# Designed miniproteins, single chains, continued (4), part 34

Each design is a single chain, and the fold is of that chain. pLDDT is the mean over its residues in the fold that is shown.

## One batch from the design tools (miniprotein)

Design m13161
Fold by ESMFold2-Fast:
Structure m13161 (fold): chain A 95 residues (1-95)
Amino acid sequence: SQAQQLAQQAEQRKQQLDEQIAQLNALAKQLEQTDPARAARIREAAQTYGRAKSLYDMAVEAARKGDVQLAQSMIAAAEEEIDLGQELLDQIQAE
């Protein structure tokens, strides 16, 4: 069903975000001694990805209840948080 497909999509995105958050936190930890300001900004990007994960959790729950419209709305909101985090990372790399 469409609800099952949305739940699977959200779960896959959560797994990808877990890996990305772990990588960003590891990078921030490495930079703490040499560039603490950049480390803090990288952690801010990790926090936006954390918010995206929470939204995907809500999408999975909505999809399991058969609320396709709510699941789609939560996925869209999660994607906006990912875009914000990616934009922040792009700004850091441009410096």
Scores: mean pLDDT 90

Design m13162
Fold by ESMFold2-Fast:
Structure m13162 (fold): chain A 71 residues (1-71)
Amino acid sequence: MKLSEEEKKELLEEGEKIFDQELAKGKSPDEALRISVLHVREQLRAKGYDDEEIRKMVMELARHLEDKLAA
């Protein structure tokens, strides 16, 4: 299975929401990023996406969250 650009956008928004929630709980940015990435990874695995697509999406999410943190 391949992720569409629309699905990727939704996953980035979901990952960002989790990241913000974990930061609000007092977790470090590194911990919040790890939790967000793990959640999205498990969600994609449960939906039957292959390891290559999961890896690409997780990498894109990590960059998105790092960019948000740097801003």
Scores: mean pLDDT 82

Design m13163
Fold by ESMFold2-Fast:
Structure m13163 (fold): chain A 59 residues (1-59)
Amino acid sequence: PLSPAQVAEINQLIQNYRNGTMTDEDATRLNQILLDNKVITRYLNEYELPLYISILMST
């Protein structure tokens, strides 16, 4: 499960994606947080994961 701090960081990274400012480092960071918490990262590559997480987090 994700900690509140990790959720906040993920939300920031997703916001960067929505603004078109997400870097490869941001995508890698997002994948690392999710991988450490065993959250679906196995299904998606680094390009697909930000889109998938944006869909999941649809706030």
Scores: mean pLDDT 62

Design m13164
Fold by ESMFold2-Fast:
Structure m13164 (fold): chain A 83 residues (1-83)
Amino acid sequence: MKLSDEQAVELAQAVIRAAREAGIALDKAPLTLEQWERLVEIAAEVRRRLGLEDVDPRVVAYTALAAAYLAENGRTLLGREIE
């Protein structure tokens, strides 16, 4: 997968906003299985609206979670879960 940094940021922010509208707190882990499945659906819809259909929606969902976690805790995107 290759996205510009601007596209990746826009996609992550759009997914975070859509998840908040759906009542999913991305800064809190673990998510329930139902919350994760809903987040993947949201990621699939958002990537499509931005013309980024070549991106796996699960990867987009993980990126949004990582971005939300970084913003909340001042942590790096390369957290333990990525190893």
Scores: mean pLDDT 69

Design m13165
Fold by ESMFold2-Fast:
Structure m13165 (fold): chain A 98 residues (1-98)
Amino acid sequence: MEKAKEAFELGKAGTPENIAKAIELLKDPDPKVRIAAIRGLASNPAALDAAAPAIAELFKDPDPAVRRTALGALASSSDPAVAAAARAALEALRREER
């Protein structure tokens, strides 16, 4: 839980150094840490835009909660193309849950 809180705070802070550290935590073995890193990065529009390619890699994450969190974050992107791609991926994920 403490490492997850750190991942969230790093993403939220939105400095280039903190964004880079939060992106590293997107590869953490604990899915709770990965989810927290996504949420932190998504809370700052500049951090979300900088981390968008790394967050998109999590669409193939083995944990369904990580995949949903990544898609939800990118669906709220200020870039309409990124948001549209994330919504299309959410529809694909819903088909896997049927």
Scores: mean pLDDT 77

Design m13166
Fold by ESMFold2-Fast:
Structure m13166 (fold): chain A 55 residues (1-55)
Amino acid sequence: APLPELPPLDVNDRASMDALIATIRAWLAEQGIDWRSDEGRRVFLRAVKRAVDAA
């Protein structure tokens, strides 16, 4: 499945980090994926890396 539209990330702003994490976790829940599973963890890490690479 395609990754969600990710909010812009400012690595120096905790609120930006919290918003990114909340968005990824909410999207995983909508897809029926447990973020604590091996699949959920892999998707979560890929989404975080994409946001960091774009920042």
Scores: mean pLDDT 75

Design m13167
Fold by ESMFold2-Fast:
Structure m13167 (fold): chain A 92 residues (1-92)
Amino acid sequence: SAAALAELRALRDRAQALIARAQELVELARRSGVAIPQSVLDLLRQAVAALERGDALYDSGTSLAEAEAAYREAAALAQQVIDWFERLGRGE
């Protein structure tokens, strides 16, 4: 339905925005000489891969539920990267 497609687009847009923010924070940290743990970089790589998987599932006409799950996974992984930088900024 049009409503289901709108919801899926909103989930993709959210995942993309969170990944963009995480990438911005990584770039800023690198320019500032801040060391980023490999585990945090791995989370960002996994977030990008999940977004790409979601896009492939959507484009192929495969289950929209699988595309939705991939976009939610991408958003959650990107949020974990953002949360790491927020804790770092608080001296945690």
Scores: mean pLDDT 90

Design m13168
Fold by ESMFold2-Fast:
Structure m13168 (fold): chain A 95 residues (1-95)
Amino acid sequence: MALERAIRLLEELIEALKKKDVEAALRKNEELRKVARELGLEELAKFHEEVIKFLKENKETGIPDDLFEKLVEFYEKILEALKAEDFERVKEIIQ
């Protein structure tokens, strides 16, 4: 249940980032932070906290297009690892 919810929320986050929807990306990162903790993935939860902090600090000044692209690539790698239930790979991607 928590893993399925994480996968769905991460797919929704990737789509929000592709649309450059900062408010949607913030909401999805907040929910993913909670789900990551439910899964025992503390490093992933901390990563979502860092992204939330960055988006909040930079939403008024504008976020560069290349950063949205990098975040999409990063989260797509995490999504593939979660779908494979490869939690060691998730940690490797974050580090």
Scores: mean pLDDT 83

Design m13169
Fold by ESMFold2-Fast:
Structure m13169 (fold): chain A 80 residues (1-80)
Amino acid sequence: TEAALAAAVAELTARRLEAAGLRELAALARELARAAAAGDWERALALEERIVALAREDPERARIALEAIGAAQREVAAAL
């Protein structure tokens, strides 16, 4: 389902962010994965806004976050 795909992307993103040392972004992405899996789209949107705001505070952090998201999206797409 779309919810399962969104949750999978967020979970894989969280793992990549954790590996990169971006602990706060990883925690938010993990919460986003749980919200998406639960179908709680209002909470998911709020968490996405928090992630974007935190990432935008530092250009290097933003770059790593975008790479993590892109890699997660490609991995999920390849599994379809």
Scores: mean pLDDT 83

Design m13170
Fold by ESMFold2-Fast:
Structure m13170 (fold): chain A 93 residues (1-93)
Amino acid sequence: MEKEIEELAREVEEAEAELRERGYTERQIARLKALNEELAKQAEEWKAQGRPEEEIEKELLKKRLEGYREILEELRANPEAPRLTEEELAARS
């Protein structure tokens, strides 16, 4: 349903905002890069299989949200983990 994609996109934005607010560790940056690469490959694979674009978009948003939630749970569980500064984050991004 069209509103499901819109709701998922909003939840992804909320998760990204919380990630920025909490700060990133080096481990989380590596995980975000791996997640982005995985989603890009999955999108190409599904397009090659002839899946509808709307279905691909919905599934990619779901996987991104799941990945962001897992990263957030780790950050919440490890509040003492050293966070990267904006300069360090830019250098690693």
Scores: mean pLDDT 77

Design m13171
Fold by ESMFold2-Fast:
Structure m13171 (fold): chain A 95 residues (1-95)
Amino acid sequence: MDEEKLERLEKLFDEVLASTDIEEIKEKAFEAGGLYAEIMLTGSPEAKKRALELVRAYMEKISATKSPEEARAFAVSFTAGALREIGRQIDEELA
C-alpha cells in the first residue's frame, strides 16, 4: 500500500539525518532512492506527489544540516538506488 511505502521512505530519511556513519548514510540513502523510484513508477498520482514533496523537503534539510561529505554520500547513493529500481522496472516490462 502506498501509505506504508511513504512511511518507510520518511523513516529512511530520518535515519539518514540521525546518522554520522558514511556507510550507514549510503545504505539508507540507496534504499530510500529505490523506494522513491518505485513510488514514482508504480504509485497513485497522490502518492507520487506526496513522495516528491517528502524528498524535496528532506533533500533541502540534508543539504542544510549534514556535512558536505555526508550530503554527497547521500546524494550519490540515493541516485544509485533510484537508477537501480528504474532499471529493474524497465527490465521487468521488457521481459
Scores: mean pLDDT 86

Design m13172
Fold by ESMFold2-Fast:
Structure m13172 (fold): chain A 83 residues (1-83)
Amino acid sequence: SMESAEGLKEFVLAALRNAPEELRERIAELLAQAHLLKDQGDLESALKKVEEAFELAEKIPDPADRARALKLIEDLREGILKS
């Protein structure tokens, strides 16, 4: 499920399947790391990983895929901020 770091990684890879593979994999890894850091109570490091994922998502060439990635990352950032 998305509630685990591995489940989140799998979900992100599937959601961004049409994005370039290198960007897709790096974004998924950063968000999985952010999830683990949040669960450990390190919210500052978790938010840093989310911001790095956001910067990578802005490099996605297709506007629709980029918008999807940015929305996904923003939703996760809000979840961390509400923790």
Scores: mean pLDDT 83

Design m13173
Fold by ESMFold2-Fast:
Structure m13173 (fold): chain A 107 residues (1-107)
Amino acid sequence: SEMAQRRQQILQEADDGIKRMKDSAERIAQGSSGDEEEKQKLLEIGEENYKKVKEAVENKDKLTPEQLAYYIRLGGEALRNFSISGDSEKAKEVNKLAKELEKARGK
């Protein structure tokens, strides 16, 4: 029956997902230095952009609309970098700062 075939496919996809998770965990355990160095590079880029966005928020009343647009873009890049590297707290902080710049630009 179609329902039996669809159940089999869902179970196969779930099993393949579990295998991918196990492979990822084993790769982290055996080759964590390479992935960790890439994560650290993304965090460093995110931190540099975060500092620039924070300074822009502190000086938002002195910035042109074009400068505000530039720093909003940097905030988006920092948010992406922190999200990919797994730093959800830094991602939330950058998102709040970017929204403050968007509000300043909207006036």
Scores: mean pLDDT 71

Design m13174
Fold by ESMFold2-Fast:
Structure m13174 (fold): chain A 76 residues (1-76)
Amino acid sequence: MTQQIRTLRVRAPDEETLKKAVKAGEEAVKEAGGDSTVLRLDPTEALMSISSADPDKAVEAAKKAVEEAGATAEEL
């Protein structure tokens, strides 16, 4: 099965919010049937690489979860 990889830039107002948002996003991607890898850039910013056979579903789920946790998610 061919997987697509998409990347989200996650930004939060503080480190605690970033940790919660990243965890929520990872769980949402997993529930959508995908996998994610997180590269932390600094205490308030991370990149999340999402691999899925249904990338639109996985990315939408991740964005929603990140936003509900109080962070912003922007697709690169």
Scores: mean pLDDT 82

Design m13175
Fold by ESMFold2-Fast:
Structure m13175 (fold): chain A 96 residues (1-96)
Amino acid sequence: MPLTPLQQRLQQQADQVLEQMDSMSFEEAKKLVEEFVTQATGAALMQAIAENNEEAFKQIQDLLAEFLDRLKAAKSVEELKEILRDFMQQLIDIMK
């Protein structure tokens, strides 16, 4: 199952974020993951609009709300990494 160009780009960006987090403070890592989650959902929402996929659009909005709440509750860089990996898996699954 090949990833689309957008899915490949988002996964590559997520992998880069995960690598950068190893050298960051918790507050810096949290901000970086929050910014990435917001940007990635923005790109996915634009794709859903272009495809007239109202169901995917709603699922992506719900995903953003859920993961922003999870990020707010996170207490360690390891939790942020787990949240980012889970987010990417769910986002790619919605975009199929």
Scores: mean pLDDT 84

Design m13176
Fold by ESMFold2-Fast:
Structure m13176 (fold): chain A 116 residues (1-116)
Amino acid sequence: SRKEEAKKILEETYENYKKYKTIGDIVKLILQSILAIEGVDSPRILSLDPDRLALAFQMMYLMGEISEEAEKLFFELLSSLPVSYSAENKDDVVDIPEDLEKKLEQLYEEALKKLS
């Protein structure tokens, strides 16, 4: 099903996040998890590269498909990164603050429940 494919995409992103801990993997996990919690189960959207996924997220917010709380959460989590996200540093490995790591784990678990 569409939800099963979306769940697989999210699980693959989580595995990459745990294994590589690149800025791109972290941002992708944040965006995919928030989108899934907001009811986005499109494999086509969720499988986008981090930059394109961020653009899709902003467009969906402007169209009223993403809540104000989700938009605020996204920017709060980005601000918790040890370095500012950019397209040029997406492959850089970062040491994630413990509080951010716990929040990412919680978001991932909530997103999985939504896709189950």
Scores: mean pLDDT 87

Design m13177
Fold by ESMFold2-Fast:
Structure m13177 (fold): chain A 80 residues (1-80)
Amino acid sequence: SMKERLLKRAEEVIREARRLQAEHPDDELVRRLAEAAIEDARRSMELIENAQNENDLLRAQVFLIAASSSVHVARTHIEK
């Protein structure tokens, strides 16, 4: 279902954010971006679990996009 796919994506973002923190424990920017990603992904999961309509799922997707963007910025920072 759509809910299951969004939930799996949120879990993937949290796992990747935690991996970045573990591999770069002394990088303050990575730490802050990973913390933001985990917070936004958790917010997305809450919205998915409590969703009663399509607008709730859209809001969940917005938080998930924000979480994914934070991970992307952290990864780009490390790669460059």
Scores: mean pLDDT 87

Design m13178
Fold by ESMFold2-Fast:
Structure m13178 (fold): chain A 82 residues (1-82)
Amino acid sequence: FDPEKGARAGREAALEADRRGLSPYEAGKLGGEAAADGAGGGEKAKKAGEKAGKEADKLGLSPLSAGMSGAGAAIKAAEAEA
């Protein structure tokens, strides 16, 4: 479990998604997947990130905010698995 590596990976994925003009849902999913992989989390962490991305999209958040929310949720789930 490496939360700093996860946070960095998730942030970079969120910025990339925002730069590419992806939807908040897609940004949240990408941020969550990158953060889960970086932190050493499994499928539950990735699903937590995707769920956070869907909720951010429903709230009308920006792609960057959705990506960061997805990353944070994935890291918390990865920590619970560790």
Scores: mean pLDDT 79

Design m13179
Fold by ESMFold2-Fast:
Structure m13179 (fold): chain A 73 residues (1-73)
Amino acid sequence: SREKAAAVLRSQLENPNKELAITNLGILAKEHPDPEVREAAREARERLLAAKDMAQAIAVLQETLVRLGEPRD
């Protein structure tokens, strides 16, 4: 579900780890049933692989959460 994908990304924002984030996004891109989630995860993974610092990695994760439709209450 999208909720599970968002929970994984939120966990990575709480304890930033670029390698673990890349691994989790790779799993989402390959195995998630929602094609929009797979595409967002694929793009985010490629951007993380190109990110040269943690600030860039965090920005990618935050943008991906927004793209997955996390509510803005």
Scores: mean pLDDT 75

Design m13180
Fold by ESMFold2-Fast:
Structure m13180 (fold): chain A 60 residues (1-60)
Amino acid sequence: SSSVLARLSELARELEADPSPERLAAAKREVQRLTGVEVTAETAEALLETIDRLGVRLAT
């Protein structure tokens, strides 16, 4: 669980620093893969919403 949290934190930091479409898609896949196993639905929703907000900013 701590390793998963560290990885998700790293992904979030990388997305904020360099939010490429490929990186956003990879982060979404990782969150979905971990949902119901290492990550709760509520946490997954928050992470996906953050990724979507970054994606909207890129689309402008």
Scores: mean pLDDT 70

Design m13181
Fold by ESMFold2-Fast:
Structure m13181 (fold): chain A 77 residues (1-77)
Amino acid sequence: DLERRLEELRRELVNAIFRGGPEAEERALRLARELHELGADLTQPLENGKSLAELARENGLDRVAAYIEELVAEQRA
């Protein structure tokens, strides 16, 4: 089930963002890439109305936030 896999990956990405640190940053970059390759909408708001990019920036993962913004631009949405 693609929808379930996308939700699992999104949850893992959120958890990696909250964890922070270099290992979590590398993991978050890989998870964002996988979500993009599976066709996930990276602009979809989280339960609190925040975007994934905004959450990443708030937790000091500026590189992850920039990468998500780049992937969103590539989608031409």
Scores: mean pLDDT 81

Design m13182
Fold by ESMFold2-Fast:
Structure m13182 (fold): chain A 99 residues (1-99)
Amino acid sequence: KVKTTKLIEELKKLDEELERNPNDEEVKKKLLETEKKILEELKKLIENGEMTAEKLAEIYGVPLSSAEKFLKELTEEKKKKLIEKIDEEIKKLEEELKK
C-alpha cells in the first residue's frame, strides 16, 4: 500500500474523531503529525520526480485530470516555489507540535 494513501486515510479518520470530540487534544496533535508526514512525503515525491497525477489527486482530493494538468504545467521555477512553501508549512507544524 502506498504510504501517502495510508496517511490520507489516517487524516480522514482523525477529522471524524475530532468532529465527534472537538476538545480532544490527543486527536488534534495526531492530526498535526499526520499533516506534517503528508507534506514530508509530498516534498520527497516532488524532489525525486516521483510525483504522479494519481498521487497528487489522492493527496488533494481533486480530479485526476486536474492533477495531470498541474504536473504538465509544473515548471522548475514553480517546483522550487512549491518546495519552499512546503518547507515553511512543515516548520510551522513542528513549532505547533512543540507547544
Scores: mean pLDDT 74

Design m13183
Fold by ESMFold2-Fast:
Structure m13183 (fold): chain A 75 residues (1-75)
Amino acid sequence: DEETYQAIVEDIKANLPKEDADRIIKLANEIKEKYGVRAATYAAGAAFDALRQGKSLDEAIKIAKEWAELEYKKE
């Protein structure tokens, strides 16, 4: 759902430093183009949750990519 994706993107912008938000959003947009909005939504959410749990940006990016792959494989 495009609306759900946009909501997560806005939450990321509101709750992360601009540099970190921009990196996660860029990755999510790349996932959206390659795997679709559903995979991008779950990947962005997973990265945001990882950062909220105190994980590093690199770990959040890794988790996002793993979630995108799992969601894509399900479809």
Scores: mean pLDDT 80

Design m13184
Fold by ESMFold2-Fast:
Structure m13184 (fold): chain A 90 residues (1-90)
Amino acid sequence: MMEEIKKIEEEEIKLLEENVPNFTEEDKKKEEESIKNTIKDLQTKRNMNDEQVLEYMKLLLELRKAALAGDEERVDALLDEIADFLLSNK
């Protein structure tokens, strides 16, 4: 499970490296830290298990892909799905 979460983290960082001009090593470290803090908050503050964290991280990855593609309709749909997921996993 943690290996799958790590793969999603790596895919998010790769998308940023490929799509953000002048993406620096410092920017990469900040994004990695942000992702780790998000995972920790989901596990500790929202009491999510690894499966729930994995599902949330998949939704965030898809949201980033849609945003980078300029797919506003898909972004809106994914934001609604993320909101529903967070409300269901209180």
Scores: mean pLDDT 78

Design m13185
Fold by ESMFold2-Fast:
Structure m13185 (fold): chain A 62 residues (1-62)
Amino acid sequence: SSQKKLQHYNDLNDSISKGFKESRLKENKEKPQSFKDEIEKQIEKNLKLSHEGNRSLVDKLS
């Protein structure tokens, strides 16, 4: 029936909205620091690679 179809659609939308909000609260507890740490780690790795490259150039020049 159309009523059952509409109810199912509304229930699905409510579940998605609730899941999204719950996920965001959980992410705020655990993930934002993890994401920030991951980005910082990648930056440090890239900087270290640049430093190693520069060191090899200096060693070659001396």
Scores: mean pLDDT 62

Design m13186
Fold by ESMFold2-Fast:
Structure m13186 (fold): chain A 55 residues (1-55)
Amino acid sequence: MSTLGFTGVPADVVEEVAKEIEGVKILEKDENSVLVEVPSDKLDEFAKKVIEASK
């Protein structure tokens, strides 16, 4: 598993994408950042979906 941090993305967006991808866990949420744990084989897909959904 790999850890990803997102800054400037709404937590709700990250949570929606996490529901679509099995094995993703939200580790920490802050006002301006979200930290998640993602299976390594799904890391690129998860990151792309979050970036696209945040637009």
Scores: mean pLDDT 77

Design m13187
Fold by ESMFold2-Fast:
Structure m13187 (fold): chain A 94 residues (1-94)
Amino acid sequence: MLTLAEIESLRSTDEIVELFKKMMESLGLKIDMSKGEMVYMMAEIVERMKERGLSSLSLKEFLEILREILERILPSRPEYKPLVEEIEKVLESL
């Protein structure tokens, strides 16, 4: 489970990247993203958590939000399509 307080306590880009990698690995998902792209994904997840009044995310909720972010950027980043498809498969198994 990912909490807003845990993310907001992180003080470096390396800590943010490490947390994101740990979350993805716990779900069996391979990531091929730059450090900057991982930081961007975490920032977008935090923004959506704040908009929705969520103080924590389950692994399922984390994947649902990540999928929404990736689908939004797909027209400019079509290389993320395989990752979206793998996220959909993991979500169907949860």
Scores: mean pLDDT 81

Design m13188
Fold by ESMFold2-Fast:
Structure m13188 (fold): chain A 109 residues (1-109)
Amino acid sequence: NAMENYLKKKQEEIKKRRDEIVARGKEARQRLATSTPEAERVLQEVKDALKDAEKIYKDDPIALEFARRVIYQAFLNKADELEKDPEKRELGELYRDAATVVYAEWLEK
């Protein structure tokens, strides 16, 4: 019972964190869809990357999950790189929202 209670609490904690990340992903997606034409283009890059991964790895769930993680890291790295340049900081924020969308999609599936 002590171990069952521990596992139940951990499952509830994991679910809460997942739900929070999914909610943040929906907010990021809405910002990208409604803010600017540049944000809409960044959202299209997310859609294209995820669609390509799903198309290539449709029959390999493990490879697909790994591909989604790689896509997440690529968008996050691009955001970090862009944010180092003051002129590109706003664009970097859009790619950070893109990374959040990818992470939420990875956790939702």
Scores: mean pLDDT 84

Design m13189
Fold by ESMFold2-Fast:
Structure m13189 (fold): chain A 62 residues (1-62)
Amino acid sequence: SLKEAAERAIEMVENAPNLEEAKGVLLSLGRRFGVEDKAIELAKKVKTIEEAKKGVEEIAKL
């Protein structure tokens, strides 16, 4: 489900070795659930791991 995938994505973002990998998690989640354009838009604004985590939460609300 989207909820379970988002929970795993948040864990992956928190364990990401760098910001680029964290953005990759956000983009993969968006692609999987048909909201890739929104994920790309969110990823462009992400500057920290915490912001990437918030991006996952925003996708989970769609």
Scores: mean pLDDT 83

Design m13190
Fold by ESMFold2-Fast:
Structure m13190 (fold): chain A 100 residues (1-100)
Amino acid sequence: SKEEALKEIEKILEELKKELLKMREEGAPRVDMERLVGRALGRIGEKLLEAGLSEVDVFRLIMDLSAGLQEALDAETDEEFERLLEEAIKETLEKAKELL
């Protein structure tokens, strides 16, 4: 189930990226983007806990991802938004793969 957990997290992150890019393009309110991020963080944390990661490792990974996503949401340009979003996702997947 570690391989299944990684695939599920990858799917959650790809869907998050797609929806955030769409919301940014459509000029969605910041609060709606933050709600989407919060829901994705909760789902990822649940999948990591179910896969047998410690609460400490899950907390650290979720905090790092949350910080990266908030930095992306604070971006002044669409180019910076997409770059920061992709970097946060990439770092999260690399860390999850190492921990699982």
Scores: mean pLDDT 89

Design m13191
Fold by ESMFold2-Fast:
Structure m13191 (fold): chain A 89 residues (1-89)
Amino acid sequence: AAEELAPPSEEAMELIKKGREAFDEGNYEEAARLYKEAMELDPKSPVPQLAMAMDIASIQDPEKVRKFLLELGMEEAAEKLVKLKEEAK
């Protein structure tokens, strides 16, 4: 493997912290925006994507997960979640 995992910059880490705070407040639109900004600053770091994935995994309401994924521009993941809800009848 020729690619090194870059640590997140201090600026990206601050955006991740703000995103987590917004997520904890139930402001999924703001959380998604902040995670996207962190990913754009450090595209080689997996940390913003991992933080986002942990937040998504902690949401117990599938409708809130779908809204969060749509705000992130992850339309395919949002559609897959709808299909999983239909299978889980």
Scores: mean pLDDT 72

Design m13192
Fold by ESMFold2-Fast:
Structure m13192 (fold): chain A 61 residues (1-61)
Amino acid sequence: SLEEAIKRAREIARRIKAENPKASIDSIVFAAIQELLEEGVSNEVAFKAGMELRKELEKEE
């Protein structure tokens, strides 16, 4: 589901940030989308999850 894909994208983002504290939002979102696609998530759902992740990262306090 889209909700599960968004949760997975958040997990991937947390890992990337821990390993690369200076990673850009663009690189994090791109990597999350690629990993979702590799895990068998559809193109449509993976990109929607990536866009939601981008919005969250840009609004993060």
Scores: mean pLDDT 83

Design m13193
Fold by ESMFold2-Fast:
Structure m13193 (fold): chain A 89 residues (1-89)
Amino acid sequence: TSSVSRAPAKAGQTFTHTLSVQVTPEPLYFYSEAVAVNNGKETLVDQQVRKLTQAEVDAIPVGSTLTYTYTHTAEKTYDEMILRLSSFS
C-alpha cells in the first residue's frame, strides 16, 4: 500500500501526509520520503523507515487500523514538494 501527496512549497512550510493500514500478524514497515522538485528535477530531501516490533503489533486491539503520519518542513522554496508513503509486510 502506498500514498502520495504533491503541492507547491515555500521555505518554512510544513506538510503532513498519512497512510492507514490494516494490521496483520506479519512484521509491518512504513517507508516515507520527501522529494523536492525544481525546474523538473527531483531531489530526495528526507527518507525514513519505521518498523513495528512484534510487541507493538501485539499491543494493538483486534480489528485495528494503524495510521502512520509523516511530517516534513520545506527548507527552501520549491516548485513542488512530494511526500511518498508506503507500507510493507
Scores: mean pLDDT 82

Design m13194
Fold by ESMFold2-Fast:
Structure m13194 (fold): chain A 98 residues (1-98)
Amino acid sequence: MIKYTALPDDGPEATRTATNEKTGETFTHTGAHSLQVEVEPGDIVTFTISGADIERLEALVEGGGVGSNGARDPETKTASASAQAPEKKSTVTARGIV
């Protein structure tokens, strides 16, 4: 029950792919379009991006999903569920993998 919207920072030629590991469904967008993926608790979603600012997207997946690190940790702990639900406390077991 998590929807993740990717940032349009990759430019017009970047390809974003999100795969639900449980169902095998794949969602692909090329360019700066938002990618929304709906998941169930316990599902694993793998986000892949090609030809883009991968370092920024990895930081978003780890830190807050929309470019904010919401954690008050000195080390900014990785929170895949937080990356899929920015500024929301995770109550689901779904995770995003990049």
Scores: mean pLDDT 48

